# Designed miniproteins, single chains, continued (4): the designs that were tried, part 81

Each design is a single chain, and the fold is of that chain. pLDDT is the mean over its residues in the fold that is shown.

## One batch from the design tools (miniprotein)

Design m14806
Fold by ESMFold2-Fast:
Structure m14806 (fold): chain A 80 residues (1-80)
Amino acid sequence: MEEEELIEKLLAAKSQEERLDIIIEEIEKRMGEEIAKLLREGYRNLSDEIQKEIEELLDEKKLEVLEKLDKWIKKAADKR
């Protein structure tokens, strides 16, 4: 399943940067390159305003994907 593949990648990741890249890649696949680009650029040049805009954009576009991503992240953390 796609969820299990993502969890395996997250568990195999050796750094927080690598885990973030994996999550952004999955967001790109599910929500589109536009949102993934905003996340990459937002996190590297982060301000409170940009962070809020990214959150609002994600909520408007794909609430279900955000819920699924949160579940995957929690499951990966709880697995070990």
Scores: mean pLDDT 56

Design m14807
Fold by ESMFold2-Fast:
Structure m14807 (fold): chain A 68 residues (1-68)
Amino acid sequence: SKGIELGKQIVESADSAALWQALIAAKTPREELEEMLRYIASRGIAEAVVKVLGGSKEEVERIVEKGL
């Protein structure tokens, strides 16, 4: 799925913050952004997601709880 592909790109990127900002600037659909965050959080890097993307840990964990 597209959200999972984007999540892999964020995790493997040398500049994850810049890639995230580019996705926001490109007006990436909300559903794809949520799927991406669920993928990243499921890899056990929820703290890195919160730090890079500016979301709360609670928001990330809520998305993960919903499932992939």
Scores: mean pLDDT 63

Design m14808
Fold by ESMFold2-Fast:
Structure m14808 (fold): chain A 68 residues (1-68)
Amino acid sequence: SDLDKFVESIKDSSVKDQIGAASSWAAGHLSPDKTIELTKKLLEAEEQGYSRQELIDLIRELLSKYLS
């Protein structure tokens, strides 16, 4: 799927780059309201000290939920 290819492409990126990439991808695939909600949740995860792996899992979960 496009989501699986996207997540694979960012798995080795920094936390900040993962958030930026996820927000940009969301802007092309989700409504503005869902994109804003996603970005807020990812920024909260960064504030809470999420690792790159934890953030990838969260990105996959949230994008899967919002695309359904």
Scores: mean pLDDT 87

Design m14809
Fold by ESMFold2-Fast:
Structure m14809 (fold): chain A 114 residues (1-114)
Amino acid sequence: SDSEAISLALLFAASDPALRGHGRQLYELAKAILDNDVEGVRKAVEALLDAGVPVETIARIADYLVELNKYDLARAIFEVLAERHPEELRKVLPTLSPKARQIAEEVLKEYEAK
């Protein structure tokens, strides 16, 4: 399980230079993803945002999870992004895959209506 989490964290770090240097947070995110731990995913995403990782980079991770049919985990990521950085999330919507964009739009509507 730890070797799989390390491998997934390294894949994330290799996918975007903005994730370089955030090995601990990426490991925590990868472990939460492999454990299907929705709350762990939220916590790891908050830590990445606090560390200065861009919204567009984190949104791409959520899009990757949608491609893996991990919809609950992807939604949890979009929920954190909508709560903390709704305008930045709106700006990246056109760059997302159709299903990821649909989930992100639904999440934004939930936070804008309340």
Scores: mean pLDDT 88

Design m14810
Fold by ESMFold2-Fast:
Structure m14810 (fold): chain A 75 residues (1-75)
Amino acid sequence: SVEEMLARLEQLVAQIEEAVRNKDLDKAQALLDEMRRLVAEGLPHMSTDEAIRAQMLLLSASGEVVVLESRLKKE
């Protein structure tokens, strides 16, 4: 269901935040890739509000990974 997918996206955001805290870029990127797949699969079945929520979660997670990539390039 879309509700189960949105719950999974929130779980993936938490896992990405943990990977970012651990400076595990490979894990963060793999989890972000899973989020992108879930959003792509779910979007055709979502209401406008659900689609906005899913895309905001993806944008938040993507931003965290980009910040980590930038930090690691300076090390």
Scores: mean pLDDT 85

Design m14811
Fold by ESMFold2-Fast:
Order: structure tokens, then C-alpha cells, then sequence
Structure m14811 (fold): chain A 66 residues (1-66)
């Protein structure tokens, strides 16, 4: 399911950055695409492209649920 895919991506995100993963989980729970975008921008500025990719994929799946 889309929810299972989102959870798998959140688990991968947690392995890279627990704080970002916690914020992403809250954003997913609330359907807050703006929060996911803001975290993606922060990760990009820091050069964490793996986090950018995971947040982008999570955002796409959340958008499909809305």
C-alpha cells in the first residue's frame, strides 16, 4: 500500500537523520506537504542529497493520498 511505502521511506530517513525523520512523520500524519518541502530545502543546502531524494519520494506518495 502507499502507507507501507511511506513507512519504509521514513525508516530509511531515520537511519540517516532521526530529527528529520521525526519531522517527516509528523508532516505525513498531518498531510503537511509544505513541511516536507521545507525539510527538503534544508537537506539540499546541507548537501544531503539522499535525504532530499527520500523526502521528495515521501512527498509524492503523500500527495497521491490527498
Amino acid sequence: SLEDEINELLEKLEELDKEVAEKAREAVKNGDLDMLQDEGVRAAVEGNMEIVELLSRISKLVKELL
Scores: mean pLDDT 86

Design m14812
Fold by ESMFold2-Fast:
Structure m14812 (fold): chain A 59 residues (1-59)
Amino acid sequence: GRFSGVVLRTVEPGDTLEGILREAGLENPAAYLEAVMAANSIEDPSKLVPGQTLRIPVE
């Protein structure tokens, strides 16, 4: 499959969505950005709230 699983990640102050995807081991985080936003009901990646839990796909 495209992904081997999903990891729950809590947003910390100063986190960016692309940075979180990069930390999760995705080689091209930009390619997953829209899919991750849709899966987490995020309309604007710049509006992440500290303490928010995100579902991050991992390969």
Scores: mean pLDDT 73

Design m14813
Fold by ESMFold2-Fast:
Structure m14813 (fold): chain A 67 residues (1-67)
Amino acid sequence: SDEERAIITQLVKQLTKGTSLTDEQVVQLEKDAFEDYLAFRNLGFPPELALKMAETFLKEEVKALEA
């Protein structure tokens, strides 16, 4: 759980590096990405796939916020 949260936090930091997003937006992205990961895990997806799906949604959300 803590390790999974740390991986997601690091992904958000990597994807938001060099963007104009606020600290508040970054924190919200971390929460949203972790909630998406848990939702996919609850649907029965394995950790590796759930993480990849959460990353895909995160990338699209970052792109939308930069527009």
Scores: mean pLDDT 84

Design m14814
Fold by ESMFold2-Fast:
Structure m14814 (fold): chain A 87 residues (1-87)
Amino acid sequence: SAEAEKVMSQVDALLTLAETIYRAVKGNPNMSKERKEEALELVEDIINTMERLYEKYGSKLSEEQKKKFEEKLEEIRRIKEEIAKIL
């Protein structure tokens, strides 16, 4: 459905944002602890946004879209863990 496609587009944008944050942290080893903590909080907010999208629209997603959603959410969770290791 058009609504499911919009949700998947939002998921793609959220993954891109998380990857951008991760590249910024990884590319700046001398980044302050405070700024790294802010990056971690931003990625946590992205995860929370994705969980809310799944709660609201998950039933409208195809099985293939649900799988892609979960794979992208897992990637963002992995990014969070990598940032946390750098703190």
Scores: mean pLDDT 90

Design m14815
Fold by ESMFold2-Fast:
Structure m14815 (fold): chain A 98 residues (1-98)
Amino acid sequence: SADQEAFEQLLKSLESLAKLAEREGYHELARKAKGIIAALQGDVEKAKEYGLTDEEIEEIERQVAEIGPVLLARQKLIELSLELHELLQEERRRAAAG
């Protein structure tokens, strides 16, 4: 279905964001993104291995039940993309000031 295709594409986008964050040295953001991907796929144990708390995983499960996995994955991609953008902008500002 279109929703299944959208979900798979959003997961790939989140994976790409995690790889970019890792490459840029933002290891915490990369780990957080990987944990969120695992939680969105229902892999609780893997999400915990990436450092998500039981409370964060339960909240993701609750939000999936409320708004569906596609809308939640989209929200998480936007939030993590903004966080990565802000980190990159801070680094650029710091580099320009030195």
Scores: mean pLDDT 88

Design m14816
Fold by ESMFold2-Fast:
Structure m14816 (fold): chain A 96 residues (1-96)
Amino acid sequence: MMDDPLGRELFDAEVELSLKIASAEIYKKAGDIEEAIREYEEAVRAAERAVELAERWLAAARAAGDEKLAAVAERSLASARATKELLEKEVEELKK
């Protein structure tokens, strides 16, 4: 799709997610565990948004019959879900 607003919004969400992960890792490395947990929890929320946007993008691609775009959206969705699970596990491990 030309000028895909959902694709752009997902890209912006993925950038935000990456920045939140980077902030969390900086705090973790500095020993600021409580701050690291807060940033990872923010990253989980950003990952949830990326999942929502990828699901909407996939639905739009399928409705349009765009099999190539649907395949890209499916990969983005799988990546966002995997990232969310890893971040949730990191939060749980830091709280131990």
Scores: mean pLDDT 85

Design m14817
Fold by ESMFold2-Fast:
Order: C-alpha cells, then sequence, then structure tokens
Structure m14817 (fold): chain A 98 residues (1-98)
C-alpha cells in the first residue's frame, strides 16, 4: 500500500491527472468485476489509496470493515486492491515512458 500510495503521489505531483484518473477507474472496475466488494466500498478504498500518501494496508482493511466486511474478507480484499492498483500503475507508467 505505502509503495503504491507514494507512486500515485509522484504522478499527482508531476501533474499527471489523466494518468491518476485512469489508474483509479481501471482499479475500481476490476475490483467490482473480480471480487464481491460493492462499488461504493471499491471507490472509497481506491480513493484512500490515491489521496493519502501515508495509507497502509491496515487503513484499507479498517475502511472495508466499516463497509460491513469481516476482517478476513477485508484483508483478502485489501491485498487484491493493492495488487490490481500496482498492475494498473505499472501499465500506465510504462505507457508514459513510451
Amino acid sequence: AKEIAARLQALRDAGQTEAVNRIRDETVDRIVKETDISLQAAVDAVSLLIEDPNVTKEDLVKLLEKHGYTKEQAEKAADHIINVAREALDRVEAELAS
């Protein structure tokens, strides 16, 4: 989470607003399609990951628990959100470097 949050902050600091929006949209869409996480929970979790440079996995887990998921469900979902966000970030950063 912390590494991904730092990379997203670097894109924001560079003025790469479109890139950040693409990562947000791609991550939310994949979470909703690949997991039982609600659209609102996915939006809130991904927004936290993008907007808070100090976000931890534990912060994502607590947010998902507030949406009504069990700790086990929240931990599994947080890991999946982090992995999907990393994949989207890797893809978008590669496109920007090309």
Scores: mean pLDDT 83

Design m14818
Fold by ESMFold2-Fast:
Structure m14818 (fold): chain A 99 residues (1-99)
Amino acid sequence: MEKEELEKRLEEKKKEYKERHPEAKEEDILKLAAGELLREGADEEYIIEILSKKMGEPLAKAVVASWKGHLLMAETGEENKETEELAKKVLEYLELAKK
């Protein structure tokens, strides 16, 4: 999926979530929209690039890694070493985002 198409799809998904959950925080809506795009097979690097503009690169990487973990669990129905490694990366990225 092209970067321009991803940006358009992200804005469409954000609008859908905001309409369904008007009380939700913009940050939470953005994270949910990114997760749907990843599930649709969007390029991980492009999602990170777009999210980095909104929340910074460390947090964007944490969000993507977290969603990859959720997608892996949905596919396998269980936690495994790959999911554990992704969880460790999420923690590292979140620590970088705090500073």
Scores: mean pLDDT 69

Design m14819
Fold by ESMFold2-Fast:
Structure m14819 (fold): chain A 75 residues (1-75)
Amino acid sequence: MVVVDNPVAADTPVLEVDASRSLEEALKFVMTHPDARVTVYVDSEEEARRVAELLREVIEKSGIVHARIEVRIRP
């Protein structure tokens, strides 16, 4: 894949949250902004996989198809 400079558009919402603090907030944000880019930080790889599965299930069930959700282990 080719990586190019593509900054977030002004009308593209961005949210970064910790899974343990604001997972519900991240989901609500994506439901309100279907084209949103969300990064969720977790404490471990096991938690990352679990959160990613939960987010995918909720997003598919809600009909949100354009939102981009990334789960990352907190540094």
Scores: mean pLDDT 63

Design m14820
Fold by ESMFold2-Fast:
Structure m14820 (fold): chain A 84 residues (1-84)
Amino acid sequence: SKELEELRKKNAEEGKKLADEVQSYRTKADNLKADPSQAEKAAEYEKKRDELIKQLGDHVKKSIEDVKNLEAEYERKKAEEERR
């Protein structure tokens, strides 16, 4: 369980770093949107942001599912040993 907790913390840290990157791109895109001559660059950053958001969401979903599956299997093994 200790290793599982550390793995969760590492995954959360990586998720935070990705979320910060998304926020940074969002802010940059919004700032560029204020200048009509930079609309093309703003659109590029928005597309990059959207792709990162999708990847982040998929990664978070997989991490949650993997943790849930591991916990369920651990509970089953524990119940088998305790016979409860």
Scores: mean pLDDT 79

Design m14821
Fold by ESMFold2-Fast:
Structure m14821 (fold): chain A 58 residues (1-58)
Amino acid sequence: SDAVLATLSEEERKMLEALRENNYDVKKTAEKLGVEPSKIIEVEVKAAMEQLKQWFGL
């Protein structure tokens, strides 16, 4: 959601958009962006935690 994206840095936001464009393929997205797969996973987890906070009012 837009609210979750607003909590992310420009770099983290680019990583999530690239993930969506690559059907959530972490390895392919990491290769395309020139980062380690662990970086993509960190951003995905961060976005998921922020989304859960929004859904459950935490």
Scores: mean pLDDT 79

Design m14822
Fold by ESMFold2-Fast:
Structure m14822 (fold): chain A 68 residues (1-68)
Amino acid sequence: MLTREEVEQRVEEAKKLPPEEAVRAASELMHEVDRDYRAGRLSEEEYVEIMRMVMELYEEAKRRLEEE
């Protein structure tokens, strides 16, 4: 089960990765969060908070990748 703290840690680690790997990590995290929410493992409030952080990571990683 993903916690907010675990997501924050994974986001910080993903920011240190090369752009291609960061995009992949963000995409995987987005799918994992969505899966956990659909399985009832995350509340609606937790889902909204977590997805906001993951989407921000994804946009930044994608921007870095497009600059290469």
Scores: mean pLDDT 78

Design m14823
Fold by ESMFold2-Fast:
Structure m14823 (fold): chain A 74 residues (1-74)
Amino acid sequence: MTPEEEMKKLYDEVVELYRRIHKEHPEKRAEADKLMEEVQDLLAEAQKNPENLAKYTEQIKKIKEKLKELYKKA
């Protein structure tokens, strides 16, 4: 898998988690929106600095884990 393919897969997974939170946990939407905004900012930085793609991928993976925690938390 190329770094670009990894980022695309990661983004698709983040979007799916975000959509599930919005649908199933409306009380968590504001927190999910904040995390998605951070992902969008990191994607914009990755487009400007493709040499640092691995660094931004790692940061987005951490946000994905926060979204998973948010989704699972009662």
Scores: mean pLDDT 82

Design m14824
Fold by ESMFold2-Fast:
Structure m14824 (fold): chain A 87 residues (1-87)
Amino acid sequence: SPIEEALKKVEEILKMIEEGAPREEVIKKIDEAIEWLKKQAEENPEYKEILEGAIEGLKLAKEEVEKGRISSARGIVQLLAKELKEA
């Protein structure tokens, strides 16, 4: 399902942050996930609301990574993973 695949992408981003991956790599992965989620939201209207919520969460996490607030970014991605798992 698009939600299960979104969760996998969010969990991959979380793992990269937890393992101390370079900031540029984390940002690139977030951008790739946002691009994928936008396409899935258009192609799967039944999941649009939850996938758009995931896009919003990832945009906030990206801003925190860009500002060097890695702990804040991690918290946002953790919460997003939890929300997608409970969906």
Scores: mean pLDDT 89

Design m14825
Fold by ESMFold2-Fast:
Structure m14825 (fold): chain A 60 residues (1-60)
Amino acid sequence: SITEQLQELKNKYEELLQKYLEIILDPNATAEEKQAAEKKFKEEAKKIEEEVKKLELQMS
């Protein structure tokens, strides 16, 4: 169902956010690693947002 797909995307976003925060909050992580993590988070989060929006349009 669309509801199940939305929940799966929400779970994926929360997992992505957790992994990003683990890197950004690591005192041993380099500036380059933190920048790479931010870029990856933004790119993957945007893909999730676009997929959520696409599913929401199907619900209307």
Scores: mean pLDDT 84

Design m14826
Fold by ESMFold2-Fast:
Structure m14826 (fold): chain A 100 residues (1-100)
Amino acid sequence: EVVSNVLKELPDLLKDPSADVRFAALEVLQKLLSLHPEEVLDFLSTPEGLGAFKTALKDKSSTVRTAAEVVEGVLALLSVLHPSDAVRQKAQKVLEALAK
């Protein structure tokens, strides 16, 4: 699917030398998390996805860090408020992995 193809590119985009590119990648991730939560949560449960997102939360750019924190906030919201039990459980597992 188109979502899986976009998600495969995100780790490289989140390591891009340009803070604008890293920020845009996080905006795409946030939108995909809202529209296709299970696919994004499965990606964030991979070593590549989790590692890239952890790096974004510690990014040298305050703009990139803020965008990553917004995505983390959406994850927290999904973990308690999403109507799907599968989505809530997957979001909780990602948040637990981020805390390690």
Scores: mean pLDDT 85

Design m14827
Fold by ESMFold2-Fast:
Structure m14827 (fold): chain A 84 residues (1-84)
Amino acid sequence: VEDIVREARETADKIAEEFKDKLTPEQQEVLRRAATDALVAAKLIPDPEVAKLFAYGFTKSELLKAGIPKELADEIAKKVAEAV
């Protein structure tokens, strides 16, 4: 469990770094948390396609709540889903 969380956090950090110049520091932190949570939860879903859809939808929802534009939230959520 600890190792799964660590790997998810490292992946989330890499994605946040890719979008660093397009996000406020507060939005970057929301991305790191949402992506980490999505990737950890996806590991508990047996169907890989369902796991990817969950990670995409959860991440996008959290980013939209943080005021990130729809197009950017979609792009980030797709990268998180690809990492599942």
Scores: mean pLDDT 85

Design m14828
Fold by ESMFold2-Fast:
Structure m14828 (fold): chain A 86 residues (1-86)
Amino acid sequence: SSAQKALDDFLKEYKEKFYEESTAAYKKVSLVEAIRKAAELTREAGEKVKATFPDGEKYAQQLNTDARVLEMSARVQEEQLKEGEA
């Protein structure tokens, strides 16, 4: 349907923005900040999908779960850096 195509087009644009901004963050700062930027972009994608599409809630929930996993990964990496590299 046209709604499915619009969702697919949105996810493609999201992936391009994700890689671009995450890569820029990694080059400027640490891996931790790149992961945090990825989580931020994933949450932004979730809110936009929820606002834009009638069935967006289901996809927003999945994206919010993915963002939480990324936030946990950033925390673990930050803790390892604090313990391993004085």
Scores: mean pLDDT 70

Design m14829
Fold by ESMFold2-Fast:
Structure m14829 (fold): chain A 96 residues (1-96)
Amino acid sequence: DQQVQQIRDLSRQSSRVARELSRRLRDRGDDRLADSMQGLSVGFDYVSQTGDLDRAIQISQTGIRVAQRVRDRTDLTDLADRLIDLSQRIIDLARS
């Protein structure tokens, strides 16, 4: 299934971006946002391994909300925008 493979690939990319955001947020003392991004990294990794469409939508919606907080509160805007873009693409594919 081509759509499921694309969702797996995008989720793998999202997991990496969330992991990088978690590290950078922790380095600057934003432990709560870092913990949220670590949880997102684990969730996206799960979707990358399983192709679970319901989980893909749920984790991507959470990813957008948390990344938006990072955009609003920090200078990590490029990584936050990347996660928002990837998460939106996952939702669009999972609903098509």
Scores: mean pLDDT 91

Design m14830
Fold by ESMFold2-Fast:
Structure m14830 (fold): chain A 95 residues (1-95)
Amino acid sequence: GMSLAEAIAELAGREAGERLGELLDRARELFREIAEIDPSKVAEAAGLLLRAIGALTDALLTIRAGGDKEAAVERALRGVEEAVRGLEELLEEAK
């Protein structure tokens, strides 16, 4: 099925979708590294991934409801970027 980032790209434009997709791929890679280094941090890392997915889902629902596309995309980018930062911090703690 279509990814959340691909759905947002169709509604908000290719550049936004590509940027969100890159950040989500980064979040998934960080989660994988955390799980390999310190399995005890998997639950916290999963919480951060769910936060990123939630930010994307909220943006998609806002755009589909006829809300402000630019504001929705900016909120999604901030939410995913914050989740990536949290995962990067958690990875450094796992080392």
Scores: mean pLDDT 84

Design m14831
Fold by ESMFold2-Fast:
Order: structure tokens, then C-alpha cells, then sequence
Structure m14831 (fold): chain A 115 residues (1-115)
């Protein structure tokens, strides 16, 4: 299940994105995993005074990620979390100009479109 794969990833195990179910819940969980992996692999260049909307989106993405790992997130919560992760990736691209965040945003958007 998507929750088991998400939990394994948070525990530091290698998770193949192809193992996620090809249903909406699996696609949203996969988007959250893509976001989490980029945050752990790339330094966050956050402005000295970040936009409150950015902090809210970041919090929503992490809260949904944790609930997804526990298997307690609803489909609508998974979607909202994946959309929040997209908002964070786009904000980081706009503020840093780092093309890595543009790539993350495109990958998350593609998964949302497939769901």
C-alpha cells in the first residue's frame, strides 16, 4: 500500500516510485515522496523573511506526508498535501532560480495530472 511505501521512505529505505499504485492516492503519495526526497537531497535556500503562504504550504505538505505514512490521510487530504508540495517547489524556484526546483515542480504536476 502507498502508506507502507511512504513509511519505508521516511525510515530511510530506498523506495522505487514504480511500486506506488497507479490510483489517485498512489499518485498523490508519490508526489509527496518526490517532494520529500528533493528536500533531503538539496539545501533549502529560504529567504530571511519567507512569505507566510510558503510556510503554510510547507507545513501542510509535511503534515500530509506524515499522515500518509501512518495510513490516516484521506484522498482529499493527500491531494491537498501534494498541491501544497507543488506550491513549495514553485516558490523555491521563484526565489532561488535553482532549476532543480523547477524539475521537482514539473514532476509533482505530472503526478497530479495522472491522478
Amino acid sequence: RASELMRAALEGREVDPAEFPADPAGRYAQALLVFYKWLTEHDLDVPRRPDPAFLDALGRAFDTLLRAAEGSASLEELRAGAEAALEVARYLYETSGDPAWAEVAERIQALLDEA
Scores: mean pLDDT 77

Design m14832
Fold by ESMFold2-Fast:
Structure m14832 (fold): chain A 76 residues (1-76)
Amino acid sequence: MLEIYSQLPLPLAVYALIMSTESISEEDKEKILSLVPEKYHATTRAALEKLEETTFTRPPLLDEEEVLEILKKLSE
């Protein structure tokens, strides 16, 4: 899974990761923003907002913990 996200530019990888889960808690949103360079905070917030507006017809591909772990690896 990490291999797919590592092939994307960071803002697109973050978007894809966020859209791979069903919901993200307020605490985990803060953690995600702390793992992403400040220059991408605006696009990351937009992705989080889009997730909240999205109705999924499938089970989530990733849970919140998996999103954070993959993002941490991408940010290092």
Scores: mean pLDDT 72

Design m14833
Fold by ESMFold2-Fast:
Structure m14833 (fold): chain A 90 residues (1-90)
Amino acid sequence: SADEVALRTFLAVGMSELAEAAEKDPERARRLSAEAAQQGADLARENRLTEEQVEELLRQKGKELGLDEETLQKILEKARRLAEAVRRHL
């Protein structure tokens, strides 16, 4: 669905931005991105993928990457806006 595509975009963009912000360990960022993608796919398969679940996943991965709350908040806002734009154009 359009909503699922938007939520998957939110997760993917969010993880990309988290990886960029955590430039000190690109291999760990890559692993966590793959993990988040799988978790998102599992939630979508179960019809449980929601904006709240995507935010929770991104916060968990950001915390594991050692990012501060200010950086995480900016990334979530940016990713959410892009996902909303994608949903409106579908």
Scores: mean pLDDT 81

Design m14834
Fold by ESMFold2-Fast:
Structure m14834 (fold): chain A 88 residues (1-88)
Amino acid sequence: SRSQSQSYINQGNDYFSQGQYDDAIDYYNRSLSLNPNDSTAWTNLGRSYFLQKRYDDAISYYQQSLSLNPDNTDSQFFLTSTQNIINS
């Protein structure tokens, strides 16, 4: 349900804020299994991988976010920043 998807996002965000990125990833994936069109959830999944220095995974998830919402400024910023890190 949409309420269950939002509950998983909230749990993922709580783990993310605590630096527990593996747990954040688990909950974002649970949310996306219920609502795969959540551009913000894809952005947050990418950010979790970025903070684990898994840059190729992060780029893939930011691109997924932007394929759903090209105007997602967070995903645009994080994609560009991550690409600059890989290319430096």
Scores: mean pLDDT 90

Design m14835
Fold by ESMFold2-Fast:
Structure m14835 (fold): chain A 70 residues (1-70)
Amino acid sequence: MEKIEKALAAAQERDTDGDGKVSIDEAAEVLEKYTGLSKDEARELLKKRDKDGDGKVSFAELVQVAEESI
């Protein structure tokens, strides 16, 4: 639980545009640090949740991936 909260906080710090989204690469780095996923595994899971195809994921999608990986 604490790991998910830290992942969300780190993602918010990387959201320089204030659009509520982070790039797949940025989200993958956060997930690698706070979950047991490698960057490659995190990228694959995040790409599956990138429904918009814009190369970004919402904070909610990031949290869902983190929750399923712990």
Scores: mean pLDDT 73

Design m14836
Fold by ESMFold2-Fast:
Structure m14836 (fold): chain A 86 residues (1-86)
Amino acid sequence: SVEELIEEVSKASGLPKEVIELALAILNEYKSARFPELEEVARRSGFSVESIQTAMLYLEVYAGEGELPKYPLSVEEMLEKIQKKR
């Protein structure tokens, strides 16, 4: 499940689940030929570019030869959720 993937990657990377969720949403958009700018995503989320890139790397390693599951929220929806929490 998506929840199990996020928990496993969060534990393996030491990064918060929210960073893994955001990274998964970014990778989903890349698959759909949409390329959100990582510096802008980092600025709006409050996470570092390095944390986001590390999360993306761990997710890609986890997928290996397979395809990553689709996260239910878009990058824009995730950023709105993060901003409302603060």
Scores: mean pLDDT 84

Design m14837
Fold by ESMFold2-Fast:
Structure m14837 (fold): chain A 59 residues (1-59)
Amino acid sequence: MDKEKAYKLAKEYVEKNNLTKDDLLSGDVKGQLYRRLYGEGFDDDAVNYALEQVLKDLS
């Protein structure tokens, strides 16, 4: 499922860059993650799903 692939990539990106929940709520950092995921060919639904899942993981 494309959503699960986007989530896995987003989780790896968060872990590699040691990002916090507050970082992901920042427009700049969120924008960087969005550009990374869109660059890999994920759609809006997959990108939004990935962000929601990594935010839950960090809560």
Scores: mean pLDDT 80

Design m14838
Fold by ESMFold2-Fast:
Structure m14838 (fold): chain A 86 residues (1-86)
Amino acid sequence: MGVVTSVSVRREGGRTVVTASAKSLDPNEQLLLLGTGTGADGRVHQAKVSIGQEVTVTLELPDLARAVFEVVLSSGDLTARVELEV
């Protein structure tokens, strides 16, 4: 069973924007995408969740230092993890 993931990083208006997406190649599979953004102070300032067969999460912070994206299957199994230092 396949899951396709993509991550993009851009700067916009003095902010760092990180967008992650995940898509299940099985139309009957639901994904949970959790995105967590950590600032330069080492604290989590943003957390977002998206649920579906095709999911996208965008994290936007002026001082974003680290972004973690986790893709979980409907079974509860972690299928992908992406960690970026920005």
Scores: mean pLDDT 78

Design m14839
Fold by ESMFold2-Fast:
Structure m14839 (fold): chain A 67 residues (1-67)
Amino acid sequence: SDDERIEWFYRYDSYHPSALKQALAEVLGQSLSTVQSLTSDQLLDRILSLSDEEFERLLLIADELSK
């Protein structure tokens, strides 16, 4: 749900911003530098636009990178 994605985003953006951006770049197939240029609002918009499968992949990659 959107609420689940919003809650996850604020948590990761606060504590693991590098892991979030790296994982999102991989899921979107974009360069890290492109994703790093996005604002928090733009990052959230991209996350809310992901399919359920893409979001699940984002969770797994971000979790691995933040450990």
Scores: mean pLDDT 85

Design m14840
Fold by ESMFold2-Fast:
Structure m14840 (fold): chain A 92 residues (1-92)
Amino acid sequence: DLVEKFREEMEKVKTEKDEKERIEADDRAMELAKEALSDYEKTKEIAELAAETVLALGKEEAKKTGDEEIAKLAEEAAKKLLKLPEVAEKLN
């Protein structure tokens, strides 16, 4: 299923140590998210998974680089992702 595939790619983004493989997993996840946009429930679950992944990655990168601005940007991106289902609902 689309959501399960998205979850698998998000897990790779969080756990994969190879930067290239991590970027490829993120790209695949974005394509899956685009396919889900017409389905409210799938968009909601995908938005939650994406927000958790972005937040986790931002915290790890901030710790690795010492750049706390990365963590802040990740938090703002996660908040926007979590609002996608609400926006879709209001448009209908």
Scores: mean pLDDT 74

